# Designed miniproteins, single chains, continued (4), part 16

Each design is a single chain, and the fold is of that chain. pLDDT is the mean over its residues in the fold that is shown.

## One batch from the design tools (miniprotein)

Design m12524
Fold by ESMFold2-Fast:
Structure m12524 (fold): chain A 122 residues (1-122)
Amino acid sequence: SISLTESGGGTYSEGGSVTLTSKLSGVDISEVWVMWYLQKPGEEEQFLGSINTADPSQQEIAPRFQGRLTLSVDNANQTVTATLSNLKKEDSGTYIQRLGRLSNGVAQPLSVRGAGVQVTVV
């Protein structure tokens, strides 16, 4: 089975940065697309960005996070990393990764989701 082990949750200062790391197992990292979402109580999840692990130049970052979000892939260690800088109080919430696969040029979601990591900005 495919699994995600997520890290990087905690309490951070406004204006600081957070690094969220996910380790993939049960699949070659180069076969998946990775997507990040921010979930807040009572709200729909907000898309942050996505990256093609086989070609990291193929990535998308949502307008709210442009200039603040950096996505990277370490194929040798089967990890993906999202670094969010210049933290704002509105960035507080649960950060969730989802996996997808590219099929006929379109990213298709897999039923694989991380448990999420909580980030609090003070």
Scores: mean pLDDT 82

Design m12525
Fold by ESMFold2-Fast:
Structure m12525 (fold): chain A 92 residues (1-92)
Amino acid sequence: AEVVVAAPASEREAVRQIVALISQYVENYHTDPELAENLKKQFERIVATLSPELQAVAERTFARVEELVKAGDYDAAYAEIERGAAELMALV
């Protein structure tokens, strides 16, 4: 979606929003699947507005986190969020 109605003020702010959305997705994945799905959609909308390098890192991080949370490995999912956040922040 190339429609940016409420764009983050900067790529740095977008990275912060993405990290928060992934964390909330993990927290709600098994307890509130409808909220988790909505958080994923918000994540996808923000990622679509980013540079190709940031998109690639964000998408890979989310895919790995989703794989880990589906397996019930919350410790590994949060570790992947920290790793991905560090990689994203290094690009901004």
Scores: mean pLDDT 83

Design m12526
Fold by ESMFold2-Fast:
Structure m12526 (fold): chain A 92 residues (1-92)
Amino acid sequence: MKEEIEKLRKEFEEAIEELAKQGVPEAVLERIRKAAEEMLKIFEEDPQKALDIGKQASEQMKTSSGGEALVLGVVSAVGAFAKYYLEKEKVE
């Protein structure tokens, strides 16, 4: 769990740097960073809860645009990873 979270945190940091290079405003980048950290903490404490929140974020993305869609995208991505992790645990 901790090793997987550290790897995801690094991937999100790299993605945020790329968005900054593309001209995404710092206020949006801070919201993305905060959302990623909050979701990774939820993933560490309760992967099922992270999956459920990520599913809700994925649905909200369908009616969102701009910076809001980017923030919801990060939440959804952590949820998708939580689903993968939970499925892997069932096969072990």
Scores: mean pLDDT 78

Design m12527
Fold by ESMFold2-Fast:
Structure m12527 (fold): chain A 120 residues (1-120)
Amino acid sequence: SPEEIIKEIKKLRDEMIELYEEAYTNKASLEEIKEIAGRMMELARKMAALARELIREVMSPEEAARLEAELAALMAELDAAYKRVLEAKTREEALEGLEEMLKQIEKIGQLAMEAYEKAK
C-alpha cells in the first residue's frame, strides 16, 4: 500500500541519516567515509525504487512521468555527489560530498512524501 511504501522510505531515510552522523561524529577515516557513502548509495537506490513505485500507484500517468523525471534528476545529482566522495583526497572533501549526498536523499524523500500527501 502507499502507506507501507512511505513507512519504508522513512525507515531508509533515517538509516542513511544515522550513517551520515556516524561518519561526522565518530571522526571516520577517509576510507571509512567512502565505505559509508557506498552503503548510503545502496539504500538511496532502494528508496528511489520505492518512490517510483509510489508515484506510479498514486499519480496520473502525466504527473507520474513528470515526477519520475524529477526523481531521475535527483538520482543523477546523488551519483555526482557519490563520485565526489570516491574521488576525495582528504577527509574534509569526502565529508562535503557525503553532506551533498544527504541533501539529495532528503529531496528524494520529500518528493515521495509530497506525492503521497497530494494523493490523499
Scores: mean pLDDT 89

Design m12528
Fold by ESMFold2-Fast:
Structure m12528 (fold): chain A 80 residues (1-80)
Amino acid sequence: SSAERAEEITARLVAAVRAGDLAGVRALLEEMIADPSLSKEQIREIINAVLQAAVEDPAVSFERLQELHRLAAEVNLKLS
């Protein structure tokens, strides 16, 4: 289901952010945008969930959080 797909990609994005794998984050975001099973609203919800998880995680550096916000802004522009 699209809900299971959203949960899966959210978990993978959070794991990549925590690992500092920015190349993996970018690849997963591109995969998410290209996924026809995900609506624009679901993609926005996934991004918001990942950003919230990153902000709440003290292991995520300020520089990593800034880069994640930049990537999220790029995705939001593509969804417009």
Scores: mean pLDDT 84

Design m12529
Fold by ESMFold2-Fast:
Structure m12529 (fold): chain A 118 residues (1-118)
Amino acid sequence: MEVKAEARLEEENGEPVVVLRFDKAAIDQAEALPPDHPFRKAVVRSLAEAALKAIELMVDYLVEQGLITPEEAESLLEEARKRLDEAVARNDIDGVMAAFGETVRRLHELAERRRAAA
């Protein structure tokens, strides 16, 4: 089975939204397989790649808007890559989603603080 995961920047009600789309049926099948199964490894890798792309799109937007610094962006991207790589090495779908969600939350908090400080 072919796994498809995609990340893109969309606009909803004048607000930028990063959308991560994935094949839930493929994820559900992968979760039912042993941790070392090749298909599960492929799903985890594809999901991690899409998650990193979504984070990169969000970071680029926030830097262009002046809501985070390039230094904050570089630090968060390095940490996100490390966490995603660790989840991939463990073949851990939940770990990939946790790394993505944590990074998104931190980016949102930094942007909100900078908006409030103006």
Scores: mean pLDDT 77

Design m12530
Fold by ESMFold2-Fast:
Structure m12530 (fold): chain A 58 residues (1-58)
Amino acid sequence: SDRDRLRQLVAQGSQYVEDGDYDKAQQVIDELRRLGWDDAAEQMQRLLDSRKAEERSR
């Protein structure tokens, strides 16, 4: 179902952010936007941007 696909993409994107695979995380965010799941994409983008900002401050 579309809901199962959303859950899978959110789980995958969150894992990429945790692993520091930011390019892959961005690809998942772009796919969420393409599928019309803008709220989920925005939440994940904010998480990704926050992690990148922390990394740049080191």
Scores: mean pLDDT 83

Design m12531
Fold by ESMFold2-Fast:
Structure m12531 (fold): chain A 80 residues (1-80)
Amino acid sequence: KKKEALEKLEKFRKAIEELKEWVENNPDDPDLLEKVKRAMERLQGEAKKLQEEFPEVAEEIEKELKEFEEWYAKFLEEKA
């Protein structure tokens, strides 16, 4: 169970990093806000399922989401 939880956490971290890279590579995309919103909604759904199945990584998953939200907010402020 613990090994499986760590593998799922790593996959979740990779998904967040891929979203972050996409934002950095497409800063002038006219649909940026909508695309990120949809991706975040999907990631939030995945996070909820993972936290229910693997409570041992729940705090790390919350931390990854919060760090992305903080990074994204700063990215938007710097772009404005």
Scores: mean pLDDT 82

Design m12532
Fold by ESMFold2-Fast:
Structure m12532 (fold): chain A 60 residues (1-60)
Amino acid sequence: SPSTGTRVTFRFDGKDYTVSVERASGSSPSWESQITVHTDTGRMTREQDDHLDAWLQSQQ
């Protein structure tokens, strides 16, 4: 799972991303995880964030 730490680095869509992944305590679905992404180009667009979240879910 790429979300085993507070920060992980992985490759998506040909770019390297560093993300901070936090989950609420208790029984929380994956879409309630907070994902903060910093790239070399700055903040991600909503579309890129949604696509990244779907990709992260597929890695479970």
Scores: mean pLDDT 51

Design m12533
Fold by ESMFold2-Fast:
Structure m12533 (fold): chain A 91 residues (1-91)
Amino acid sequence: MQKLIDQAKELRDKAKTLSKNAKDAINTINNMKNDLINEASKGTPEQAQKESQKAQNAADNLISEISSSTRAGVDRLNSEADALLKKAQEL
């Protein structure tokens, strides 16, 4: 019984870590995007518009991929943890 409960806790802790790492990565991407946009804004209007759009598109694509992948991973880990807890209750 205890082993299954401990394994379920470990999986939930992994899900929390995955969510935290994704949030940290998204924050890093947004900071890099903002730095690029801010730097571009110091140049010509044409360059600022081009580089800002490029940075925005790159950030949006990366954030979308990270968010989608992280959600799937978190859901899988939580479902597995719930299955282990159910098995522990049936012992």
Scores: mean pLDDT 86

Design m12534
Fold by ESMFold2-Fast:
Structure m12534 (fold): chain A 62 residues (1-62)
Amino acid sequence: VTLAQLQAAEQAAKQQADAGKYAIAAEAYEKVAAGYEQLGLTDLAAKARDEAAKMREKAAQQ
């Protein structure tokens, strides 16, 4: 995976969240976080995991 591919996937996850598809967005952010971690981008991975956690909380409220 490349940084550009992960950034595109992160944007897609945001679009799922904007559409109210929180469970799907959470899974997408988790995959993005794993990709950032594999590239050694620990700060970006942590931020993506934080977004996934927020999406899971919103999904639980639906």
Scores: mean pLDDT 84

Design m12535
Fold by ESMFold2-Fast:
Structure m12535 (fold): chain A 99 residues (1-99)
Amino acid sequence: KQEIIDKEAEITLLIIEVTNAKNAAEKGYGDSAAQAAERLAKRVRELFGDEYPELAEKAVQSLEKAAQAAREGNYDEAVKHLDEAGKILEEIAKKIREK
């Protein structure tokens, strides 16, 4: 149960960080949004890549696309990919709670 609580805290923080990256992209802070998305992709892979490989891979792909779009100044596209990543992280959170 403690392991589940710790993983739930970790995934909750990642979801908050995705929301912060999305807010940065919406404001045109491309470098900030891209760096946040890149850090999030690494963290998702490290924390959930072994236990939820398919969902983690999808989240990482969305975060990497968001980082690229943000660096290119395509902020609407970056926001779209960050939203997709957030939904995937929420699916991981649901699976953690079902254990």
Scores: mean pLDDT 86

Design m12536
Fold by ESMFold2-Fast:
Structure m12536 (fold): chain A 93 residues (1-93)
Amino acid sequence: HMEEELKKINRELAEKYRRFQEALDDLAKEVTPEAIEKVIDALMELLGITREQAREIVEAARKKVPIEELKKHFTPEQIVAARQIQAAIDEAK
């Protein structure tokens, strides 16, 4: 049933985004290896990317790579994620 399938997909996506936001909240409290790994795990699930790709996004955020440079290597969704991660890291400092 298509309507039930769409509701399930929307709930799963919302749950993945919620986990990503929780990981960002933890990162904003303190930038620890555990908080970084939680962000990587949540980002992999949310965007359907590899651990290597998620790590590159986190590294770009930590280095405060400007949006114009991010546009050369990342998708719009990955750029938004990198900016949210950067904001969380800046809050923790």
Scores: mean pLDDT 83

Design m12537
Fold by ESMFold2-Fast:
Structure m12537 (fold): chain A 84 residues (1-84)
Amino acid sequence: LSERLRAEAEAAMLQIGAAVIKIALEILKKKGLDKKELEEMKELLEKYEKRAKRLVEEHPDLPEAADALKAIEELLKEVEELLE
């Protein structure tokens, strides 16, 4: 894979990862919030955020990387608010 195509694929994978966590969070909201599950979601999202930030830094002209970072940051904020 070209470097650019690899970066686009990594951005897409991060977006999918965030989407899966978002679905899990919506299920958790309906079943009753569990602090341990929310803490685990936060840890995973923090790892995704670090990866997305690196991707944006290395490929500043790739909108998919910035979109993935924004999605992860918005979801991380929602999880942090639920932990308060």
Scores: mean pLDDT 87

Design m12538
Fold by ESMFold2-Fast:
Structure m12538 (fold): chain A 55 residues (1-55)
Amino acid sequence: EEIPELVAQLASTDVATVMAAAQRLGEIGEAALPALEAAPPSRARDLAIESIRSH
């Protein structure tokens, strides 16, 4: 999976890139959680984690 690249894209200045990365991480699911938890806190990160945890 492309998880590290997607997590890096959450810090992008391009909103479309951030939203696409968050959506893709949500689709990947629990396998993305360790990388997301290691990432700096952000709303996109928190939304991705919430989406995964709630499905």
Scores: mean pLDDT 76

Design m12539
Fold by ESMFold2-Fast:
Structure m12539 (fold): chain A 66 residues (1-66)
Amino acid sequence: MEELEKLKKEVEEERKRMAPAFAGIGWDEDEQLRAAAFAVAARELSTPEQGGEIGRKAKEIVEKLK
């Protein structure tokens, strides 16, 4: 639970930081959530060679927050 709460907060903060860009490009809420989750996952893994792992981690984050 504590780790899920932390992930939720990080994703929400990332979405808020990106809010002006999201408004400009017209992404829906699901697209915004996926983009923010991907950004959080990329930050946590910090390994360019593991692009697939970043994607998997982002999907996990989205599923936990849904």
Scores: mean pLDDT 68

Design m12540
Fold by ESMFold2-Fast:
Structure m12540 (fold): chain A 68 residues (1-68)
Amino acid sequence: MEHLLRGQAAFQAGRYDEAIAHFERAIAEDPENRLAHYHLGLAYRQKAEAEGNDPELLAKADEHFARA
């Protein structure tokens, strides 16, 4: 739970790399955490947009949305 909350706070602050790290840790502790997968997808999508729509980051976002 802690990493999910910290990830959400980082995401709201626009700190997408920090948000990704926290959501990845939440998934490592609970691989079936659909909410963590959803937020990780959002974080990858926002990071992709900030970095010129990197197709690798967009693919990672889609993969996590599929698990949400």
Scores: mean pLDDT 83

Design m12541
Fold by ESMFold2-Fast:
Structure m12541 (fold): chain A 74 residues (1-74)
Amino acid sequence: SAALRAQLEQGARQLEGVAEMMPKVKEAGMITEEQGEKLKELALEAARALRDGTPEGLARALEAAERAQEILEE
């Protein structure tokens, strides 16, 4: 539906915003430089996957979120 597409687009924009914040989170000492780069790439990948608006895209976004959680638990 058009409403679902709008929600997925909003989610993608929020993930792009998270990617843009990664350098600041790293500078605050909350994560390493390596973690910041990996999290940025995963956030951008998840944003693209959500914009696909397909079940396969949603599965890719979930996989990216799981990888991000693993990186943060290092």
Scores: mean pLDDT 83

Design m12542
Fold by ESMFold2-Fast:
Structure m12542 (fold): chain A 81 residues (1-81)
Amino acid sequence: SIKELLEKLIQILSDPSASREEKVAALKEAREELEKYPDDPTARAAAQLIDELLSAAPSLSDEQFELALQTLREFLESLLK
């Protein structure tokens, strides 16, 4: 389900032992899975937020990337309520 997909993503993004590369890979994998739900408004909103972060990521420092991940997690959590 979309909820299980996003909850799993939030867990990976919140893991301090996960590398930046692992978090980027998790974002890309989640984005691909969300494409299976084109008519779901939660999936569409989550995909847009993930796309915005992935587009910005190459220009972000590690600290800026982690702050952007915190913001993304908060938005994803709000979509599940």
Scores: mean pLDDT 85

Design m12543
Fold by ESMFold2-Fast:
Structure m12543 (fold): chain A 69 residues (1-69)
Amino acid sequence: AAADRAGELIRELRAEGYVLYYDKEKNKVFLRERLSDTTVGEPVAELGPINMTAEELAENLERYLKERR
């Protein structure tokens, strides 16, 4: 399922030191670098609106990984 795929990609990115940040004020989801247990860096990618589907999230995460590699 698309939700399972999104979860797998999120786990891969978390293992590489990234976190998803849900910015409610901007109504956007960002990918940010984890600098420490309490500190996250600047946004490295914009993934889409908070209300995007699991399929759209998975597609946007996969696109980021392809463009980075």
Scores: mean pLDDT 78

Design m12544
Fold by ESMFold2-Fast:
Structure m12544 (fold): chain A 83 residues (1-83)
Amino acid sequence: SEAARRAELERGMENAIKVPEYFFENAEKAGFSEEEVKEFIEKVKEEIEKLKELAKEYEKRGDLEMAELLRRIAEGVEKELEK
């Protein structure tokens, strides 16, 4: 259903913006290896690209608010990865 898909997307977006911050802050305490950190970063970069593509789709359908939110999340996550 559209409602369920929207709820899942909103939940995913809220989690995505915080994931790099929480991961990097807790990586040392969690005992993550450099290789595991690299794998995580690669997966997050893939998700950033998916968010950017999804933002374009929402923009095309006239949902500018959702498109802007998705872009903000993608940019926020990308900025954390570059620190």
Scores: mean pLDDT 68

Design m12545
Fold by ESMFold2-Fast:
Structure m12545 (fold): chain A 74 residues (1-74)
Amino acid sequence: LSPLEVKLLELAENVENLSKEEFLKRLEEIGKDASAELSMLLLRAYLVYEETGDKKAAKEELLRALEKHREKEE
């Protein structure tokens, strides 16, 4: 796994244990190293969590972003 994929998996697994502020901060940090397409997918996860506060929905969006990133890299 790339460092980006590791960070995304770590964030997805720990979203329920993180504060909203910490989650959004980690997502922003990952986005700085991401491609434009991955950044757009991460922005979707950001907006879902910001608007709904739904940790489960945010996790699903992160996993979707990871799968899309892997499809592009392979």
Scores: mean pLDDT 76

Design m12546
Fold by ESMFold2-Fast:
Structure m12546 (fold): chain A 105 residues (1-105)
Amino acid sequence: GAALRAEAEELIAEARKLFREALEKAPKELIPKLIGYLLRGIGLGLELSRVVTPAEAPALLEEARRLLAEARELLATATTDEQLLEAAELAGLALGLALAALEAA
């Protein structure tokens, strides 16, 4: 329905902003690895979209929101390269889940 699509689009936008912030914080040498972790998360989310029905879309959006909150906290407190990579992977997974929910809605 329209409400689920709107929520999915909001979460997609938030994931994109968070990923941009991670890229801006990362040293140049880390950028390819950070993109790699984001792509892994997106890939996992897209694979889930192959088996998800419209009935599961709300649960995917709830999990995406949880992952984005965790990624945002990690990014805000990140003091290591590993924390930046983890934040990017979580943001990518959330983006993938939100895309899967949008496709199912």
Scores: mean pLDDT 84

Design m12547
Fold by ESMFold2-Fast:
Structure m12547 (fold): chain A 86 residues (1-86)
Amino acid sequence: MKHAQEILEKFENLLKKLDDLIEEAKKKGAPQEIIDKLKKSKEKLEKVLRDIGLGKDIKDPLGYLNEVIEEVNKVIKEAEEILKKL
């Protein structure tokens, strides 16, 4: 129970961070490629949570969500490094 709650809180924090980074990237005139990567990461997180919430037959829903979170964190780190230079 606590582990699942921790993953969900991390998911919500990532969605908020992605929104903030997308807006900052647009404001600073970051390359369209990084803005597109951030948007795709947000869409992927929302889709995974929706699929789990709909009770789709996913053998390891928490493991799947955690893998997506790790992929998104990689994109966030790349975006933060680019934005620091702008």
Scores: mean pLDDT 76

Design m12548
Fold by ESMFold2-Fast:
Structure m12548 (fold): chain A 77 residues (1-77)
Amino acid sequence: MALSDEETRRLLIEVARELMETPRSDREKRDELLARLEGVDPARARALAWEMLREGEIDLVTLVAIHDALAELERRR
């Protein structure tokens, strides 16, 4: 089921913030957080993340976290 752009933006922010607070050694929790993004189109998600940065919804650190999460998700597929 396709998420709306608003729901995708909210999900990206939530997952990125939780990943930034999660140690890289906590693979189980990181896998659970990445699983929340499996239904997301990475290209659309990257476009939305950049748009959120331009609109002031997220900072650069959050943008990097979103891009890293999407890249990790793509590597696991």
Scores: mean pLDDT 79

Design m12549
Fold by ESMFold2-Fast:
Structure m12549 (fold): chain A 60 residues (1-60)
Amino acid sequence: MKEATLQLTEDTTKEDLEFAFRTLASRGIERVVVTGVPKSISEEELREMAKRAGLELVIE
């Protein structure tokens, strides 16, 4: 499967997400499903980070 799910917490930083997305992309993941988006990170920032890593983003 070319999909991965990331469960975020209120303690998740932008740096954590950027690193996670790059790691998943390097392993051939094509789509990331993100749950539990913290108030400190906007959906727009998530989409930009995913795009930079070459991943499709789904927010649940």
Scores: mean pLDDT 81

Design m12550
Fold by ESMFold2-Fast:
Structure m12550 (fold): chain A 99 residues (1-99)
Amino acid sequence: KLKEELIKKLEEAQRRIEEELKRWREELKDDPEKLLEKEIGLGVLMVALAVFKTVLEKNEFTEEELEEIREELKRIIKNIHESSGLEEELLEELLKIID
């Protein structure tokens, strides 16, 4: 139950990042350097979500372990946001999805 819920939340977060990337490609079409910076940051975030999803799909976890994974995922999202200069509202939306 919790595992399937967390996987669905990861898929929702991935869709939100894909929408953000599509928006930036249109907004920054005349600023390739800024676009590359955004694509790298969003790409790292997408890879992190894909790794968590794969780990959840291939393994069995207790409810306590799943909550620890959720907290670690939120920590990683915050760290990627801080290091990559992504928008504050994107961070808030991603954390809300994962909660």
Scores: mean pLDDT 84

Design m12551
Fold by ESMFold2-Fast:
Structure m12551 (fold): chain A 115 residues (1-115)
Amino acid sequence: MEEAAELLLGLLASIPDVSEETVEEIRRILEEVLAKEKDELKAMRLMTGRVTEHLLDDPSLSDATRAAAQQGMAILYQAVAGAPEAAIRAAADDFIARFPQLAEAVRAAVDALLA
């Protein structure tokens, strides 16, 4: 779970519109959830929900950046929930086709998560 949180933070840090301050704020949200919730799937749902709300409340981010972050979080959630590797990689490839600027970050995150 902590590994999935670090991969999420790395993915967010790779998005051009996301500041280092925003990544640090999201890190605090993830740490708070992980300290309180011991169930892995519940923790992932809470992290995904709280991060999504935080990003949607940030007016400095583009709609494309928010959509990319939401799709990336959904892929990570599917991986933690035990979706088949082929399905996760197919979802990542579809995401990369829509957001080619994030291709390296997404591939690295998926490869690390499935390792």
Scores: mean pLDDT 72

Design m12552
Fold by ESMFold2-Fast:
Structure m12552 (fold): chain A 70 residues (1-70)
Amino acid sequence: IEELLEKRTKYLKEVLEKAVRGEISAREAAELIPELSVGTVSRLIREIKKGADVEELAREKAEELLEKVL
């Protein structure tokens, strides 16, 4: 599960970073991460823009999503 957590964290971080940079919309980011709603993605983008660490948020969310599947 550690390998899955690491891969999911990396993927979520990349998608959230693209959204924060304005390369993709929150809706597009939610399509790339189907387990997250547009509202959740928008909230995460806002938190990152306020100075939250994107890697920490991505890891926390990846862990939460894996717990739902396990």
Scores: mean pLDDT 78

Design m12553
Fold by ESMFold2-Fast:
Structure m12553 (fold): chain A 114 residues (1-114)
Amino acid sequence: AAEARAVLDEMVAEINAILDEARAETTDPIFLETLDRIREIVERGAREMHELLARGDFDGALAVLERMAAEISRVVDDAKAKLSPASAAKLDATHARIMDVLSEALARLRALRA
């Protein structure tokens, strides 16, 4: 339980750092709105995962993480259609970093489930 909560807290902190770095590098309103939407998805998902882990529902927590990854990818794809090619490339780089963090959290939670 404590180890799984630490994984979630680390995941949220790493994603927030990535979002803060991306926010500092852009003035595009669509890009900024997209970063805010990703932050909301992560905060909502992390709260739901904490509640599920408190109940011992690891499978439920993993399902939330996978749903967050899918929702973030949809938000990014929708934004890219409205951005310049240069801004879309920067958003892709930010998205890839976030997906790496989510993949690491998923692997760590699966190891604790076993």
Scores: mean pLDDT 89

Design m12554
Fold by ESMFold2-Fast:
Structure m12554 (fold): chain A 70 residues (1-70)
Amino acid sequence: MPTDEQRKLMQKYMNKVLDAKTPEEVEEIFDEIMNDKRLSDEQKQAVARSIIDYLREKDPELAKKLEEKA
């Protein structure tokens, strides 16, 4: 089960993605998530899925790129 601190961290990453203005910013945030040692592999996958699902509505090509990267 994720801790409250891990849940807040995951939410902060999602908020950063929502605030991002360019595909490059989204890719940078995604890379930060994948390299964040505070998150377990399962938590990284959960956040990655949420970001990809969000991007499928906004930018389907970027969503596909990130899905291949995850």
Scores: mean pLDDT 78

Design m12555
Fold by ESMFold2-Fast:
Structure m12555 (fold): chain A 106 residues (1-106)
Amino acid sequence: SSEVQKLQEETIETLRKQIEKLKEKAKTSSPEVQKELDALIKSEERAIEIIESNREAPDKERKLTIEMELGVLIIRYTVLSKVYPEIKELMDEIADELQRQSEKVS
């Protein structure tokens, strides 16, 4: 449906903006934190690829795919927020944004 297409597009745009924030933060981060941010960037890029590949699927499957992909990312951001004080604020901000996007899809 047009509504599910809009949700997919909004989700992808949100993830792309998060990737840019992660890239910017990586420039001034410690080597250990930069490695974690690079891994998150790759995970977000993979989530975009999975969501885009599912565009021809039925609406319910597309919505569930978005929810699952965002759920995995939320867990990762939540863990890193507790481990690395240097990036806690950014991790919490992104996790909250992903949670809000997930609620729109549900």
Scores: mean pLDDT 90

Design m12556
Fold by ESMFold2-Fast:
Structure m12556 (fold): chain A 72 residues (1-72)
Amino acid sequence: EIEEKVKEYKKLADDYRERARAAPPGSPEQLEAVRQAVIAYQKLANELYKLGKTEEADKVIEEATRLAVEAQ
């Protein structure tokens, strides 16, 4: 179940990240896509921590933080 959640959240985060990239810069669509991607990456990181994949989880958190900062 946790491994399935990792796959689901990764796919969700990647899908929103791609949507954010395709959206016009500064648009409401881009901001919402970035927001959803960050949430999905945070959920992904939490599941990775549960699996003991601390280094991978830390990298995911860094990517989520970077996306949030770049959207400001």
Scores: mean pLDDT 80

Design m12557
Fold by ESMFold2-Fast:
Structure m12557 (fold): chain A 78 residues (1-78)
Amino acid sequence: MPSVSEIEDPFAPLSPEQKAELIKILELFEKKTGIKPDVDPETLRTLAEYNLLWNKMATRYIKKEFPEVELPEVEYVP
C-alpha cells in the first residue's frame, strides 16, 4: 500500500473527535439509505476550513439530521 504524504486528509484541521463524528455520519447515511455515501470532497474541505463553526453549528445540524449518531461531548469555547 503506497503512502503519499501529498494526499491531504480533509479531516486534518479537525480534532480526532470531530473526525470520528464525520465518519460515523457517513456510516449512518449508508445504514439509513442502504447506499454508500458519495463523499463530496468540497463539503469536507469546507468543514475543515471552518472547524471552529463545526464545533458549534455543525454539531447542532448533525444531531438534527442524524439523531441516531452518538456524538462525543464537544463544545466550542471562544
Scores: mean pLDDT 53

